# Designs tried in a protein design run: designed miniproteins, single chains, continued (4). Part 31

Each design is a single chain, and the fold is of that chain. pLDDT is the mean over its residues in the fold that is shown.

## One batch from the design tools (miniprotein)

Design m13052
Fold by ESMFold2-Fast:
Structure m13052 (fold): chain A 90 residues (1-90)
Amino acid sequence: SALERSIELLLKTIESYVESARAHLEEGNVGAAKKAVEYGLLTVRSLVKILEQVDPELARQVRAMLEKAEKSDVKERVEILEEIIELVKE
């Protein structure tokens, strides 16, 4: 379906930001890593809006993870993004 394809594309986009953030952290570029994480989290917010239409309980779980990410440092935010990807992929 169109919604399923949208979810797949958003997940790939989040995965790309996670990969970018990890690469920047390995090089010691914390500022660039923070920016990649910020874009990843914005993409997750778009994903939640779609999930609310197909799986409201999953959307609730992802939203709780986003709230935790807002209180977390850049490394923990990368880990939370990875956990969101795994949770949504089933």
Scores: mean pLDDT 89

Design m13053
Fold by ESMFold2-Fast:
Structure m13053 (fold): chain A 90 residues (1-90)
Amino acid sequence: SMEKEELRKEIEELRRRVEELRERARELAAAGRLDRPQLDGVEALLRLAERHLEEAEKALEEGDLEAAREHIRKARDAVEGAAALLDAAE
């Protein structure tokens, strides 16, 4: 269905965002703008996002669109949390 295709696209976009934020976190850490606890906090949020994206993909395979949306929402929340921590470090 179009809805399933749209949710899959959103999962792929969030996966790219996780990778971008992980790269940004490592660059800021290398520049001395992010200490180890801050880096660990960002990485924990990005790992949480990845776990939810994996669960969202599984839910889509099972045809559970509501579960997929909920996991996408939780992944997005974790991504936004990581982005906010990185923005505060700049």
Scores: mean pLDDT 89

Design m13054
Fold by ESMFold2-Fast:
Structure m13054 (fold): chain A 60 residues (1-60)
Amino acid sequence: MPMTDDQRNEVRRQVDQIIDTFPSDQYRQINVQVTQTVIDSHLNGQTVSQLQQRLDQIIQ
């Protein structure tokens, strides 16, 4: 089942809590990648689990 807007917003909120701990130089680059990944996952009808896996790869 594709994720809802509420589920997408919750995943983004959780990731933002993690990336807010990053140094400013890394924050800018990672924030762009996170935003693009969230948009791409939404447009492709991906599940919450698929989005979380993609975000985990970025913020490792």
Scores: mean pLDDT 79

Design m13055
Fold by ESMFold2-Fast:
Structure m13055 (fold): chain A 63 residues (1-63)
Amino acid sequence: SARAERAAAYAARGREAYAAKDYLGAVQHFTEALALDPDDAEVRALAAEAARQLRKEHPETML
């Protein structure tokens, strides 16, 4: 479906951002993916890890 395709596209962008250590971008894209597909356990776990890394490297950034 178009919704599933958009969710997959956001998840892919999130994974690319995460691999580049752009944790803010990763959290943003994963949040958009989860809004479309909240049952994606892998994306949910990656979003949580990206948020932890972002908080660790930038303690001024609250998520």
Scores: mean pLDDT 82

Design m13056
Fold by ESMFold2-Fast:
Structure m13056 (fold): chain A 75 residues (1-75)
Amino acid sequence: AAAEAEARAGERGTLYRKLYVAIKNNDEKQLEEVKAEFKERFGLSDEEIETLIENVKKALSLQEQWDAEQAARAA
């Protein structure tokens, strides 16, 4: 049965969205809550969670840089 895997994928996706929003908004409290949920529900190590955070931060930085470049080109 794939039901447990599908449920876990859905839960992980929800936590990933919360992580993304917490990082984007610099919400330290929400970030700590999401980290705890990843550790408790998915057994992720601190190292794995830090990698996930780093990937989100890189994606956000690239988006911000791209937006800044577009604004500069429009000026």
Scores: mean pLDDT 75

Design m13057
Fold by ESMFold2-Fast:
Structure m13057 (fold): chain A 70 residues (1-70)
Amino acid sequence: LPPLFRSTLPTPEELAAASAARYAGSDVKIRLEGRGPISPEAQEKARAAGIEVTGGPDEAVDRLIEAFRA
């Protein structure tokens, strides 16, 4: 498919969201299911990147998002 939208410099947030969206397009569920509590801040951060989280430590969410951004 031809490119209809071309950014000059995508933001880190846009890159993370695009990466997550591409994985979702493959019917791959990016969902972190932890075994403990998670802060609302970490949940919002993951959702902004297109990743659904239901539990687990904030640290795991941060590292997952950073890895996708790379």
Scores: mean pLDDT 59

Design m13058
Fold by ESMFold2-Fast:
Structure m13058 (fold): chain A 95 residues (1-95)
Amino acid sequence: SEKEELLERAKKLLENAKELLKRAKELKKSGKASLSEAIGLVISAIGLEFEAERLIKKAEELGDKEAKELAEEAKRLAEEAKKIAMEILKRVGSR
C-alpha cells in the first residue's frame, strides 16, 4: 500500500540520517577531515533534510503517524549532522 511504501522510505531515510551523523561525529573526533569531505557532509545533510520534509508532508497527508515520527527523527539527525559538518568546515576553512 501507499502507507507501507511511505513507512519503508521513512525507515530507510532514518537509517541514512543515523549513518551520516555517525560519519560527521567520527570526522570531527579524528580532526583529519578535508575541505571536500566537510563540504560533502554538508551537501548530504541538506539533501536528507529536504527528503525528510517531503516525507513528513506526505505522512501528514496520509495520516501515517509512524512514518511522520520516523521522518521527523531523520530530519533532527540530519540537522545535527549538518551542524557538526559546518563546524568542521569552519575549522578547515580557517587553515
Scores: mean pLDDT 88

Design m13059
Fold by ESMFold2-Fast:
Structure m13059 (fold): chain A 65 residues (1-65)
Amino acid sequence: SSISREVGAEIRLMGIANEYGASLRVEDGVYVLYTEGLSDEKARAAEEEMTREAAEFGLELRFVR
């Protein structure tokens, strides 16, 4: 179901955020990744991986640094 797929996608995005030490929040249906405090290299890597995963599941993603 679409609900089951969305929950699975959210868990994956949270896993990626945790891997890089970033914070993930859902704000008004948008997944917001906070990369404040990460190095430029780690922030970019996290943003690239998140962009790929979000695109696969059709999720709206925003970055805050």
Scores: mean pLDDT 81

Design m13060
Fold by ESMFold2-Fast:
Parts: structure tokens; C-alpha cells; sequence
Structure m13060 (fold): chain A 116 residues (1-116)
């Protein structure tokens, strides 16, 4: 199962392979990863590692960041990460994609789909 750091690093490598720029929370940004195309934000990603919970406050923050940047929002979850039906419905209503990934290949497929 992928850790949060492993997923973040794989997202950054995937972005570079697609000619995209990536900014992370380690660069001082309030989202885990932001992907940019030609200097414009296109995807804001929150990453939940094993045993972590997607909270309502976390989704509301992601909605706000997505709207502010005029970019899509996405939550990438390890298989053992959890989200309640109420929080999932809130994310879906605001066009935030929520995906479970168990492998590097599944993560890459989810990212390709998110930008299609």
C-alpha cells in the first residue's frame, strides 16, 4: 500500500513525464500537490495515506482552493483511508474527484483520467 509521501512523489514524477509543473505543500502551498499547465493551475490534489480520514473540513478547504485557483479538485486515497458517505457526497456535488489507489499504475490511470 502506498504511503502519502510515496503517492505525492509519484504524482510529481507523473506530472513531469506529462510536461506539467508540480507544487507541493513542502513548497509552502496549503494543498498537498498542485499541477500546473503553462503556468496555470489545472488540478489541486489532496492525498490520504493508510488509515487517514477525509474530513468535511478538509473537503471544504479543497473546494475553496479549487474555486480560488479555478482548477479541478481531486482526493487520492490509499485503500485503508476512509471517507463517510456524507463527506463523499459533498465532494461529488462540488466536482471533486475521489479515487482509491493501491498501486503506482492505478495512481497514474487516475491522474490521466482527471486531466482528460
Amino acid sequence: MLTQREMEDLIVEWAKSRGLEAITHRDGFPADVVLLKDGKPVLVIEVKGPGEVVTMDGVLMLIGISEYLKARGMIVMAESATISEEVLELARKHNIRVVYVSSEEELREALDEALS
Scores: mean pLDDT 86

Design m13061
Fold by ESMFold2-Fast:
Structure m13061 (fold): chain A 69 residues (1-69)
Amino acid sequence: MKLPEGVRKWLAEQLGITPEQVDEAVELAEKYGYPLTREQLEEIAKKVGITPEQVRSLVNLLRSLGLLK
């Protein structure tokens, strides 16, 4: 999914990560499909260089914005 620039930057600011990390985490999460397992969430965090809690918060924010299926 290609996020709108404003949403991408806002998510990065809310999570304390870079917009590029938001893009990579979203791409990996979509590849695995929703809902994410704990193991998939931990793998995304490791690959992107962020915490599992930041990945979980990102998914929750995307769901709140109606951006998840």
Scores: mean pLDDT 80

Design m13062
Fold by ESMFold2-Fast:
Structure m13062 (fold): chain A 87 residues (1-87)
Amino acid sequence: MSLEEQIKKLLEEIVKLAEEYGVEVSEETKKRMYEAIENKDSEELERELLRIYHKAAAELSPEKLAEFEKKFLPIVKEIGKLMKEME
């Protein structure tokens, strides 16, 4: 599996995690994240991931947000590591 494919798989895990917590990730957001991966644009990908976190922070209770964050942050860290390896 390529680094790009691994990152896309982790992105699908982010989308699934958000969905499990009732946080909707639009098709447009997913498209922008995929384009950022293909362009090796780590800053754009970070902005889109931050938008998902911001939406979760707005929609979830503090307790659920803490649980979401514990699951979300390790995936984001791995995405960042793989994005750097693509440079």
Scores: mean pLDDT 84

Design m13063
Fold by ESMFold2-Fast:
Formats: structure tokens, sequence, C-alpha cells
Structure m13063 (fold): chain A 62 residues (1-62)
């Protein structure tokens, strides 16, 4: 079973895939936030980084 950080990373991938972003912007979001989620010290930090990534996706989609 995946831990909370793996679940957050999976959710990031799903959010990017379901977004209307260009392939270049999808790659940038994954490259920026993926490593941060996996490097997070706990589940709460990973969830905060995921929320930051979702806000960036929304900003780039505007």
Amino acid sequence: AADAKEQAANELGKAVQESTLSDADKAKVLAKYGPKILAAPDAAAAEKILADAKREIARLSA
C-alpha cells in the first residue's frame, strides 16, 4: 500500500492529467511539485504542497 506521500503524488498526477494545461505546463507542474511532495517530512506537508500545486494549475488555466 502507498503511504500518504505516494497518495498525494498520485493525486497530483491525476490533477495534472485532468487539467486543461499545455503539455509543457503539465511537465513543469509535475517537475516542480512531484519531488517536493515526495521530500515532504509528513502527510500534512505533502497535502499542503498538493494544495499549492492545485492552485498553480488553476492559475495557469486562467
Scores: mean pLDDT 80

Design m13064
Fold by ESMFold2-Fast:
Structure m13064 (fold): chain A 93 residues (1-93)
Amino acid sequence: DEEIKEIEERLRELLRRARELLRKAEEAFRKGDYETAYRYALEAESTASLALALYEIAKKAGLESKELEELAREIVELSRRAAELAEEALKKL
């Protein structure tokens, strides 16, 4: 399952990046910088979508683990939060 570990590593990297982007978006939103918040939220959503697509490809190939399932759940939740923040930021512009 070396291939599973490689996918887990890449999903963790994408999730880490998406979390950092979402954190920056939330910080910008709190400061009233809605343009910056919107931009970072869109980037977080895009990164999460890429990670979810990679997970779905792995799943179709029969590659599954408890770690992958957990990462997928976190990615879905982050994607939802990023999309919501992007919508709220856009509404303020």
Scores: mean pLDDT 88

Design m13065
Fold by ESMFold2-Fast:
Structure m13065 (fold): chain A 65 residues (1-65)
Amino acid sequence: GAGRGAAAGAVGAQEAGGVVGPKAGRELSDASIREGGKPSAEAMREAALRGGLDEKAAEAAGQSA
């Protein structure tokens, strides 16, 4: 199922970006400011959860930090 998973993932990411992306991005930016401009993976994950993302998306955001 790699091909189907990739297509579904791309659609899901685009949909999230259109619906919750700006809010989640704002929460992540606020976390960065509060952490002195150096957000840890944990802070990024927590900010993503506050932005309304699920645990899987929050974990991915933390890993991207």
Scores: mean pLDDT 60

Design m13066
Fold by ESMFold2-Fast:
Structure m13066 (fold): chain A 83 residues (1-83)
Amino acid sequence: SSAAQAAEQARREEVARFLGMLGDVDKEAWARAKEAVADNEEAKPLIARWEAAAEEVRKDPALYARLTAQVRALLAEERAAAA
């Protein structure tokens, strides 16, 4: 396999872990987002993959603390920009 394909796969796994942490940081917003796409068949496997990645992150306390802190910082920045 090419190095570019391996790098892209690693990047997609990193994104899945990060997006999965949104549900742990803001449970209400995550529940509303899932409800908004409930009828979108293409979104279901993506959400399932992100939630599975979050489950794996929860097994690593140091990684969990780092990723949830990063997500909280980004959400705070977005809220400040929207004000």
Scores: mean pLDDT 79

Design m13067
Fold by ESMFold2-Fast:
Structure m13067 (fold): chain A 80 residues (1-80)
Amino acid sequence: MEVTEEDVKKLKEEIQKLFDEALNATPEQRDSIIKKLEEVIKKAREMAEKARAQGKTDLADYLESLIEEAEKFIEALKKR
């Protein structure tokens, strides 16, 4: 599958939506949102690997930055 800038944009939008949902979530809903974020991170990692294999280093680096931000956000949520 070819990794496009549009795919990366959609992934970023999905992550941002989950961040907003998590900040307004009850404690019971938070665990579910964390699980969804982990699934999106998995997709981002697969997409980053494919982008790098395709020579799209800038897209791969950007995806890796999104993964890092999402992982830090999950750790922050766990402290709440």
Scores: mean pLDDT 82

Design m13068
Fold by ESMFold2-Fast:
Structure m13068 (fold): chain A 68 residues (1-68)
Amino acid sequence: SDARLAAEAARRAARESKSEGHSKILEAVAAAVETTGLSGAEALAILGAMDKAAAELFRAELERLRAE
């Protein structure tokens, strides 16, 4: 499902991040996606409003997962 890909993308982005702040917000969004079933687009919009750098990391990982 799209929500499953979004949660995995957020967790991958959190692991790749060198910033604890970006990692924490990405992990929180992963948990929210798993709990509520948010789409990748909805998760990206939330991240973009809070942390644009975290949103870009998430977008890149989501695109990689969709291309696999």
Scores: mean pLDDT 82

Design m13069
Fold by ESMFold2-Fast:
Parts: sequence; C-alpha cells; structure tokens
Structure m13069 (fold): chain A 100 residues (1-100)
Amino acid sequence: SLESLLAAVEEVAGILGVDQSTVEKAKDIVRRHADDTPLALRLVAETLALSVPYAEHNAAIERLQQYLQTTENPAAEALASATIEALEEQKEALDALRQY
C-alpha cells in the first residue's frame, strides 16, 4: 500500500542516515508514481543510494542486510533489497569510471 511504502522510505532512509530533503524527495516519488509500485520502488532506491557517499557504500549495504533479517514489513523488505542493489550497481559504475 502507499502508506506501507511511505513508512518503508522513512525506515530505510533512517538506516542510511540520509538528510530530510532526500527523505521528502523519496516520498514525493512514491506519491507521484503510486500507480506504478515497481517503478516507484526503483526510483526511491536509486534516490536513497545516490545520497550515500562512495566510502560508506559497503557499511550501508551491511546495515541494510542486517535490517532485512529483522523486518517483517514486505514494503520495507522490498525497498531495502532494491536499495542494496542500487548501491552495488553505483559502486560498480564508480569503480569502472576510476579506470583511466
């Protein structure tokens, strides 16, 4: 549901330590794409992942993996998993761009 996904944004963003402006941007994405949940989830995951500095990617992934072991909210589970994937993809892209 929309409410479950909005709550999931707050939870995942809190674990990542992202700022309130990023949280509000992610919530706006959810509201704007309420008719396409898979797209909303992907865009939110990318938005949250982009807010994490490169040096913190591995720690953020580990924190989200620990969260997945304890959460019983399917929306939070889906968002945390998508955010891990986005962080991994962004790290791979940044590592590739560092090849001179």
Scores: mean pLDDT 85

Design m13070
Fold by ESMFold2-Fast:
Structure m13070 (fold): chain A 119 residues (1-119)
Amino acid sequence: MDEELRRLAERTGLPPEKVREIVEEVLRMIAEGKSAEEIEEKFKDEPELLRLVALGLHAIFKGDEELAIETLAKAGGVEPEIVREAFRNRLEGLLVQVLLGVADSEEARRLLEEALARR
């Protein structure tokens, strides 16, 4: 958790506490049923990496696997085929947990567990 938080903070140039707040807000918006457009508007002034993570998480929880693959591949700087393989092997939950290793609140973790349990 702290390791992933440090890596996101270093890559985005934001303090670790700010990255946590943004990730928790994204999870809250997804739980409230906010659209991808509302999430993008909320974080439009944030670094691209955080916006891509937010949009990728939204796509996962909406079941839009192709959009999630493209968005997370851009965030991770990897080929889309690598992300598609993770989804194919039902590793999307682990991928989401790795990306959300910055989520600190029990509520954010509960929302993530509820979303993953719907499979």
Scores: mean pLDDT 63

Design m13071
Fold by ESMFold2-Fast:
Structure m13071 (fold): chain A 64 residues (1-64)
Amino acid sequence: SPEQAEIDAEYDRLLEETRGLSDEEVIQKLKEAIERFKKRDTPYAKARIELLQSELELLEKRLA
């Protein structure tokens, strides 16, 4: 669907933007991306949010 394609494209951009960044910079980018995906209010976007939240939790635990 067009909506899934847009979500996938935004996720791919996030992966490219975080390539070579520090863990602290990745955490900031993940938090910003989660807020953007929350605005879409679809099951597909919610699944992407869950994946991003899991990655965020792992990074925050590593930096604690």
Scores: mean pLDDT 81

Design m13072
Fold by ESMFold2-Fast:
Structure m13072 (fold): chain A 82 residues (1-82)
Amino acid sequence: MKPTWEEMKKVYKEAMDALIEIRLKGGAAAQPEADELGKKFNEEFDKLAKLYVSGGPDEEINKEYEEMKKIVDELKAKVAAL
């Protein structure tokens, strides 16, 4: 089953909240990796949104959604390491 817009918005919010925490607490040393993860997340989100709107295959939508969740997990791990 493909994700709902509410589920996608939740994942987006979790990524943004984590990026804000890294920016506030991680200092200068953490910023390059956070910026790279943030860019990667936005690229995957744009791809997912285009697939979802175009009625792309559920399998591809699910794959992109899982890739977004992996990036959120990486961001959360960075926050936990602060």
Scores: mean pLDDT 81

Design m13073
Fold by ESMFold2-Fast:
Structure m13073 (fold): chain A 100 residues (1-100)
Amino acid sequence: SIEEELEKLFEETIEKIKKASFEEIPDVLNEFETKVAELMEKLPEEKQKKIAEKILEFREEISEIMEEARKNNWSEEELKEKIIKKIKELLEKLLEILRE
């Protein structure tokens, strides 16, 4: 099912973030967003639009987190924890849209 594929993708992405260097995180997130878009292309246009809006919000939140981390000299661990939290929150939002 699309839900099971989505949950698996998010779990795999979280594990990749845990193992990634600071420099690798943007590439991991870019691959993640691309794979989410590919999974969602089979959905009705209205659901695709809602999901695209949530991905855009997620992208903006991650950008702010990364800027704050650099400005305030966060540890790699603190940055990863914040990013993982946002990934988990995004999964909940996307699953809600899929279950409508």
Scores: mean pLDDT 86

Design m13074
Fold by ESMFold2-Fast:
Structure m13074 (fold): chain A 95 residues (1-95)
Amino acid sequence: MLTLEEVRERTRALLAQADEKGLSFDEVEQKFLDLLKEIVERIPDPEKREAAIAHVLGEVMRWLKERGFSDEEILRFARKLLEAYTGQPLVNPTP
């Protein structure tokens, strides 16, 4: 069972690993997509899930800004993570 505290610790560990190993933007993105998928699958409480997602997004966006990524790249990253969270494309298909 995944707790909010475990999500915080895993987020910190992933960012520390990214710095230590010099992970690329794409590798960091994939690691956080995997974490968000696990949050959706392992946290059944919607409020706790939302808090966990908000924490992950906030920490990753802060980390990317500190490393000199552009606002456009950060927003693109956040959109991909949000699409993974919703389990569907953000743009609904036309009927």
Scores: mean pLDDT 75

Design m13075
Fold by ESMFold2-Fast:
Structure m13075 (fold): chain A 91 residues (1-91)
Amino acid sequence: MRTVGEAKELADKTGLLVVVPIEDGLLIVVPNEDFVYFYRDGELRRVPFEEVRDTPLADVKISPETLTRAVLEVQRALGKPFGGVLVAPVE
């Protein structure tokens, strides 16, 4: 997977959250929505998907703690749990 746009296709196909590492932090792609969440330095922001569609994935290792925290913050913001989360494979 090379771009956030490809991660969005995966999220929409699976119905699962897709966590995407980028140079500036983590994007959490929400299935069937026109926005993503951007997680950086313990803060969560909602960003229009079209603004990040062509953003390349960063080949960085996400700590399990950071991944868990980001997902929990997104689930809280959406007001519902997700049954599964995918981490985008970087190619």
Scores: mean pLDDT 78

Design m13076
Fold by ESMFold2-Fast:
Structure m13076 (fold): chain A 96 residues (1-96)
Amino acid sequence: MIEPLKAVARVTARFKTREEAEKGLEVMLAKLKELEEQGIKLVRVEMRGTEVFIEVEADDYIKAMEAASKLALLARSLGAEAKVEKISEEEVLERL
């Protein structure tokens, strides 16, 4: 009878080139280190072609979505198209 609640948000950023995606990921990971001091945890990072996927975990969805939104804004400032999604615990389990 343990009900672990995880608040996870995903940032998907699409860059023009693979090289720009790699540079964008480095900048976003540097920002994430700053956010880790505020209780945000990196749970997943993946790169597919020119797309970067970052999943962050927090103690609540508001904090997770705020962190994801900050990363998305940063990606857009680097020339990427970026979106933010809430990930439910059910969606996390579907990927296991």
Scores: mean pLDDT 77

Design m13077
Fold by ESMFold2-Fast:
Structure m13077 (fold): chain A 65 residues (1-65)
Amino acid sequence: MPEEVVLEGFTNPVIGRLAEKYAGLKPGDRVLIEEEVDENTLRLRNLKTGEVVVIPKEDIILKPV
């Protein structure tokens, strides 16, 4: 079941810029964890824009709603 979380930030600023560019993701946005592609990679959906990004789990900081 997809899990809704809040994007707190990025541990890698380069990945943060790419996520904003391709999926409009900014700190404070609500995102849906649609799929754990593997143990180290998440497929996230930005609930504001509806855009999807695949991102390494260690490059992103997520907080429970």
Scores: mean pLDDT 80

Design m13078
Fold by ESMFold2-Fast:
Structure m13078 (fold): chain A 83 residues (1-83)
Amino acid sequence: SRADLIAQDLATLKAMIADIEEDVKRMEAGEITDPLEQTKLLARITTALGTANLIKRVAPELKEEMDKYIEEANKLYDRVLKL
């Protein structure tokens, strides 16, 4: 169903953002210093932003929740750029 597909995409987005946040924290701690890994992390954040915007277009009822994930992803992007 539409609801099942949206729930699955939302669960994927939540997991994606959580994994990104953990990797950002590890990079900020100096555990990863490879510029290629920083570039990959920026690409992953861009993918998360795209997913949140797609869900927001398909399910306008989730707009407020998606806007929070977009804000979180943008903050994570800024943190990676400061590495």
Scores: mean pLDDT 88

Design m13079
Fold by ESMFold2-Fast:
Structure m13079 (fold): chain A 92 residues (1-92)
Amino acid sequence: SAEQQEAVLDVSIAVLLSALSFIQKVLERGGISEDEAVKETQGILEQLKDLMSQIKNSALKAKAISRLRQIANELTNPKLKQLVQDTISELE
């Protein structure tokens, strides 16, 4: 059903958004290089854009963009922050 598809999209998007925040934490701890963090972030953002393109519910889309903006504001690495901000601009 459309409601089931919407629920799957919401959960999938939430997982990807959590992964973006986690990459920053791993980078801060020296667990990955900045180049690796950029590559992983790009991959997650491409998957996020693909999922976002499937959203028909305007409230769900607005929720996802709002959460992405919160993540962008919390990112301290300038390259990761710019990648997320560029993605927000593409989704608006």
Scores: mean pLDDT 86

Design m13080
Fold by ESMFold2-Fast:
Structure m13080 (fold): chain A 119 residues (1-119)
Amino acid sequence: LEKKARELYAQGMAAYNAGDYEKALALYEQAIELFEKADPDSIDTGNAYASLASVYADLGDDEKAAEYLERSAEIYSKVTDPVEREAAIVQLSALRSSSLSRGNEKVAEVAERGIERLS
C-alpha cells in the first residue's frame, strides 16, 4: 500500500507542477486513501493532505485549503521523529508564505498554528 501511495503522490506532484490541478486532486485523493490505510498518522499522510490543501489554495478554494491544511497540521502534531517534524515545519512554512503572498490570512493562520504545535 505505501509504495503505491507514494507512486500516486509523486504523480500528483508532477500533475500539480504541470498545472493540471484536476489530475493532481484525483491523484492526491487516491494517495491519501492508501496512506490512511497504511498509517493515518504518518508524515506521508500529513504531506499528502498539505499537498491537497496547496491545490485548493491555487484554485482559490480557501475554505477547502484551510480544512485540508488543518487535517495535515493535526497529523503532523502526532509525528515524533525530529527529522520528520522539521520536514513538516518546512512544508507548513512554505504554505504560510504562499498564502500570505495571495492575501489569504485564514490559510496562513492555520499553517502558523500547525508550526507552533511542532515547536
Scores: mean pLDDT 85

Design m13081
Fold by ESMFold2-Fast:
Structure m13081 (fold): chain A 95 residues (1-95)
Amino acid sequence: LKELLEEEARTLVGLLRNLAQFGLQRDGFGVNMVLRQIDGVLDHLREHAPPEVAEEIERVVDESTDRILRLASAGDREGVERVVEEAEKRLREIA
């Protein structure tokens, strides 16, 4: 389980970085593609992880996604980078 959580956490961090990149580029198609990929990973976690762990990961990802898109729309590259770094730390602590 821990190995699965660590792998899924790494995948989610990579997807959040991709979301940040597409958001800063104002690539709506790229943003929507990454959001669908994130949903797929979260669905897999809900099926295979303990409910409390899956819920905590989903909460971090949802919060980070909203903050990334808001900051990216404002052109705040430093703020976006900070949110991704915070999400990486939080997801690694949960896994």
Scores: mean pLDDT 87

Design m13082
Fold by ESMFold2-Fast:
Structure m13082 (fold): chain A 91 residues (1-91)
Amino acid sequence: SREELIKQIEEELANTTNEDVKIQGEMALSLLKTSNEEELKKFEEEMGKYVKKIKTPEQLREAMRAVTEYLKKDEPDKALEVLREIAEKDE
């Protein structure tokens, strides 16, 4: 369930010292808390297209932080727009 997945991510975040895991977990929690199941699936499919274009870990961290910020504001369209801009930069 969503609640079980949220709990698993929160437990992983509590036990990790890895900054990348923390960034990824915070983004995942924002997605699960702000999106319904159908919207989440569509968002993840679109997000996956752009994440594959990101060439460096630094750009990926920037993208994940930006996506998380817009998801917390309940602006998923803007989250995808910023992700696309980062992914297509210098393509």
Scores: mean pLDDT 75

Design m13083
Fold by ESMFold2-Fast:
Structure m13083 (fold): chain A 64 residues (1-64)
Amino acid sequence: MELYLQIAKAELSEISPEAAALLEPAKSLEDAIRAVQEARDRGLLDEETADKFIRGLREAIENL
């Protein structure tokens, strides 16, 4: 769980520091998915990039 959160935060910070800041308080993969959705809704991430991160996070949840 922790490792996937760290990877997602690191990758997101390279694309959008503002979107990465929304992920900062995330305590779970589900919280991270909500943060990425919020970043997309705010226009901090394009839809394609947000969907890619959400898919990766959902796959991580399913494999835990």
Scores: mean pLDDT 77

Design m13084
Fold by ESMFold2-Fast:
Structure m13084 (fold): chain A 103 residues (1-103)
Amino acid sequence: SADKEENYALLKELVDAGKTSDPVTGALILQLVQQMSDEEFELFKKELARLAPDDPLIQELLKLSKEEFIDFLLNHVFNGKYEEHVKLLRILAEALLRTFDKL
């Protein structure tokens, strides 16, 4: 599909439309994380930490490598239960948008 810039623009549109729990939004979050360089992923983790400093799940995710983070998303978040993960998806989407706004 589209490059990182196009995926970022689409994620912003979906978040602004209140569609964070939509499966398309979940797929875009995963795609953007996969497309990140190691440096961009480090910036993403900093934004994630700022957005949710007291969230125990986010604190555990911050310890993961990019590959481990992707594996977590695939096995525990994007396994067809988007409604159970709406809060996490919102935090991830906002952290991604903040990361790309600083690039």
Scores: mean pLDDT 80

Design m13085
Fold by ESMFold2-Fast:
Structure m13085 (fold): chain A 69 residues (1-69)
Amino acid sequence: SDELLKAVNEGVRTAAELLKLDRERGLKVAQSINDALQDDSKLPEMKGLTDEARAEITAEREAAAQAAA
């Protein structure tokens, strides 16, 4: 739903900010969000994220995919 997508968008931005303030906490939040989505078409646009945050979220997705496969 649109409400769910908006909540996920906020969660991703929050995870990116936490990655700057607390890496461990941010990674867990990002992983949870990625697990909930499980669909790249539902991922929010990452324009507002820092390069570091985008790379970290991508690495987390890769780690989750490897764990699932």
Scores: mean pLDDT 60

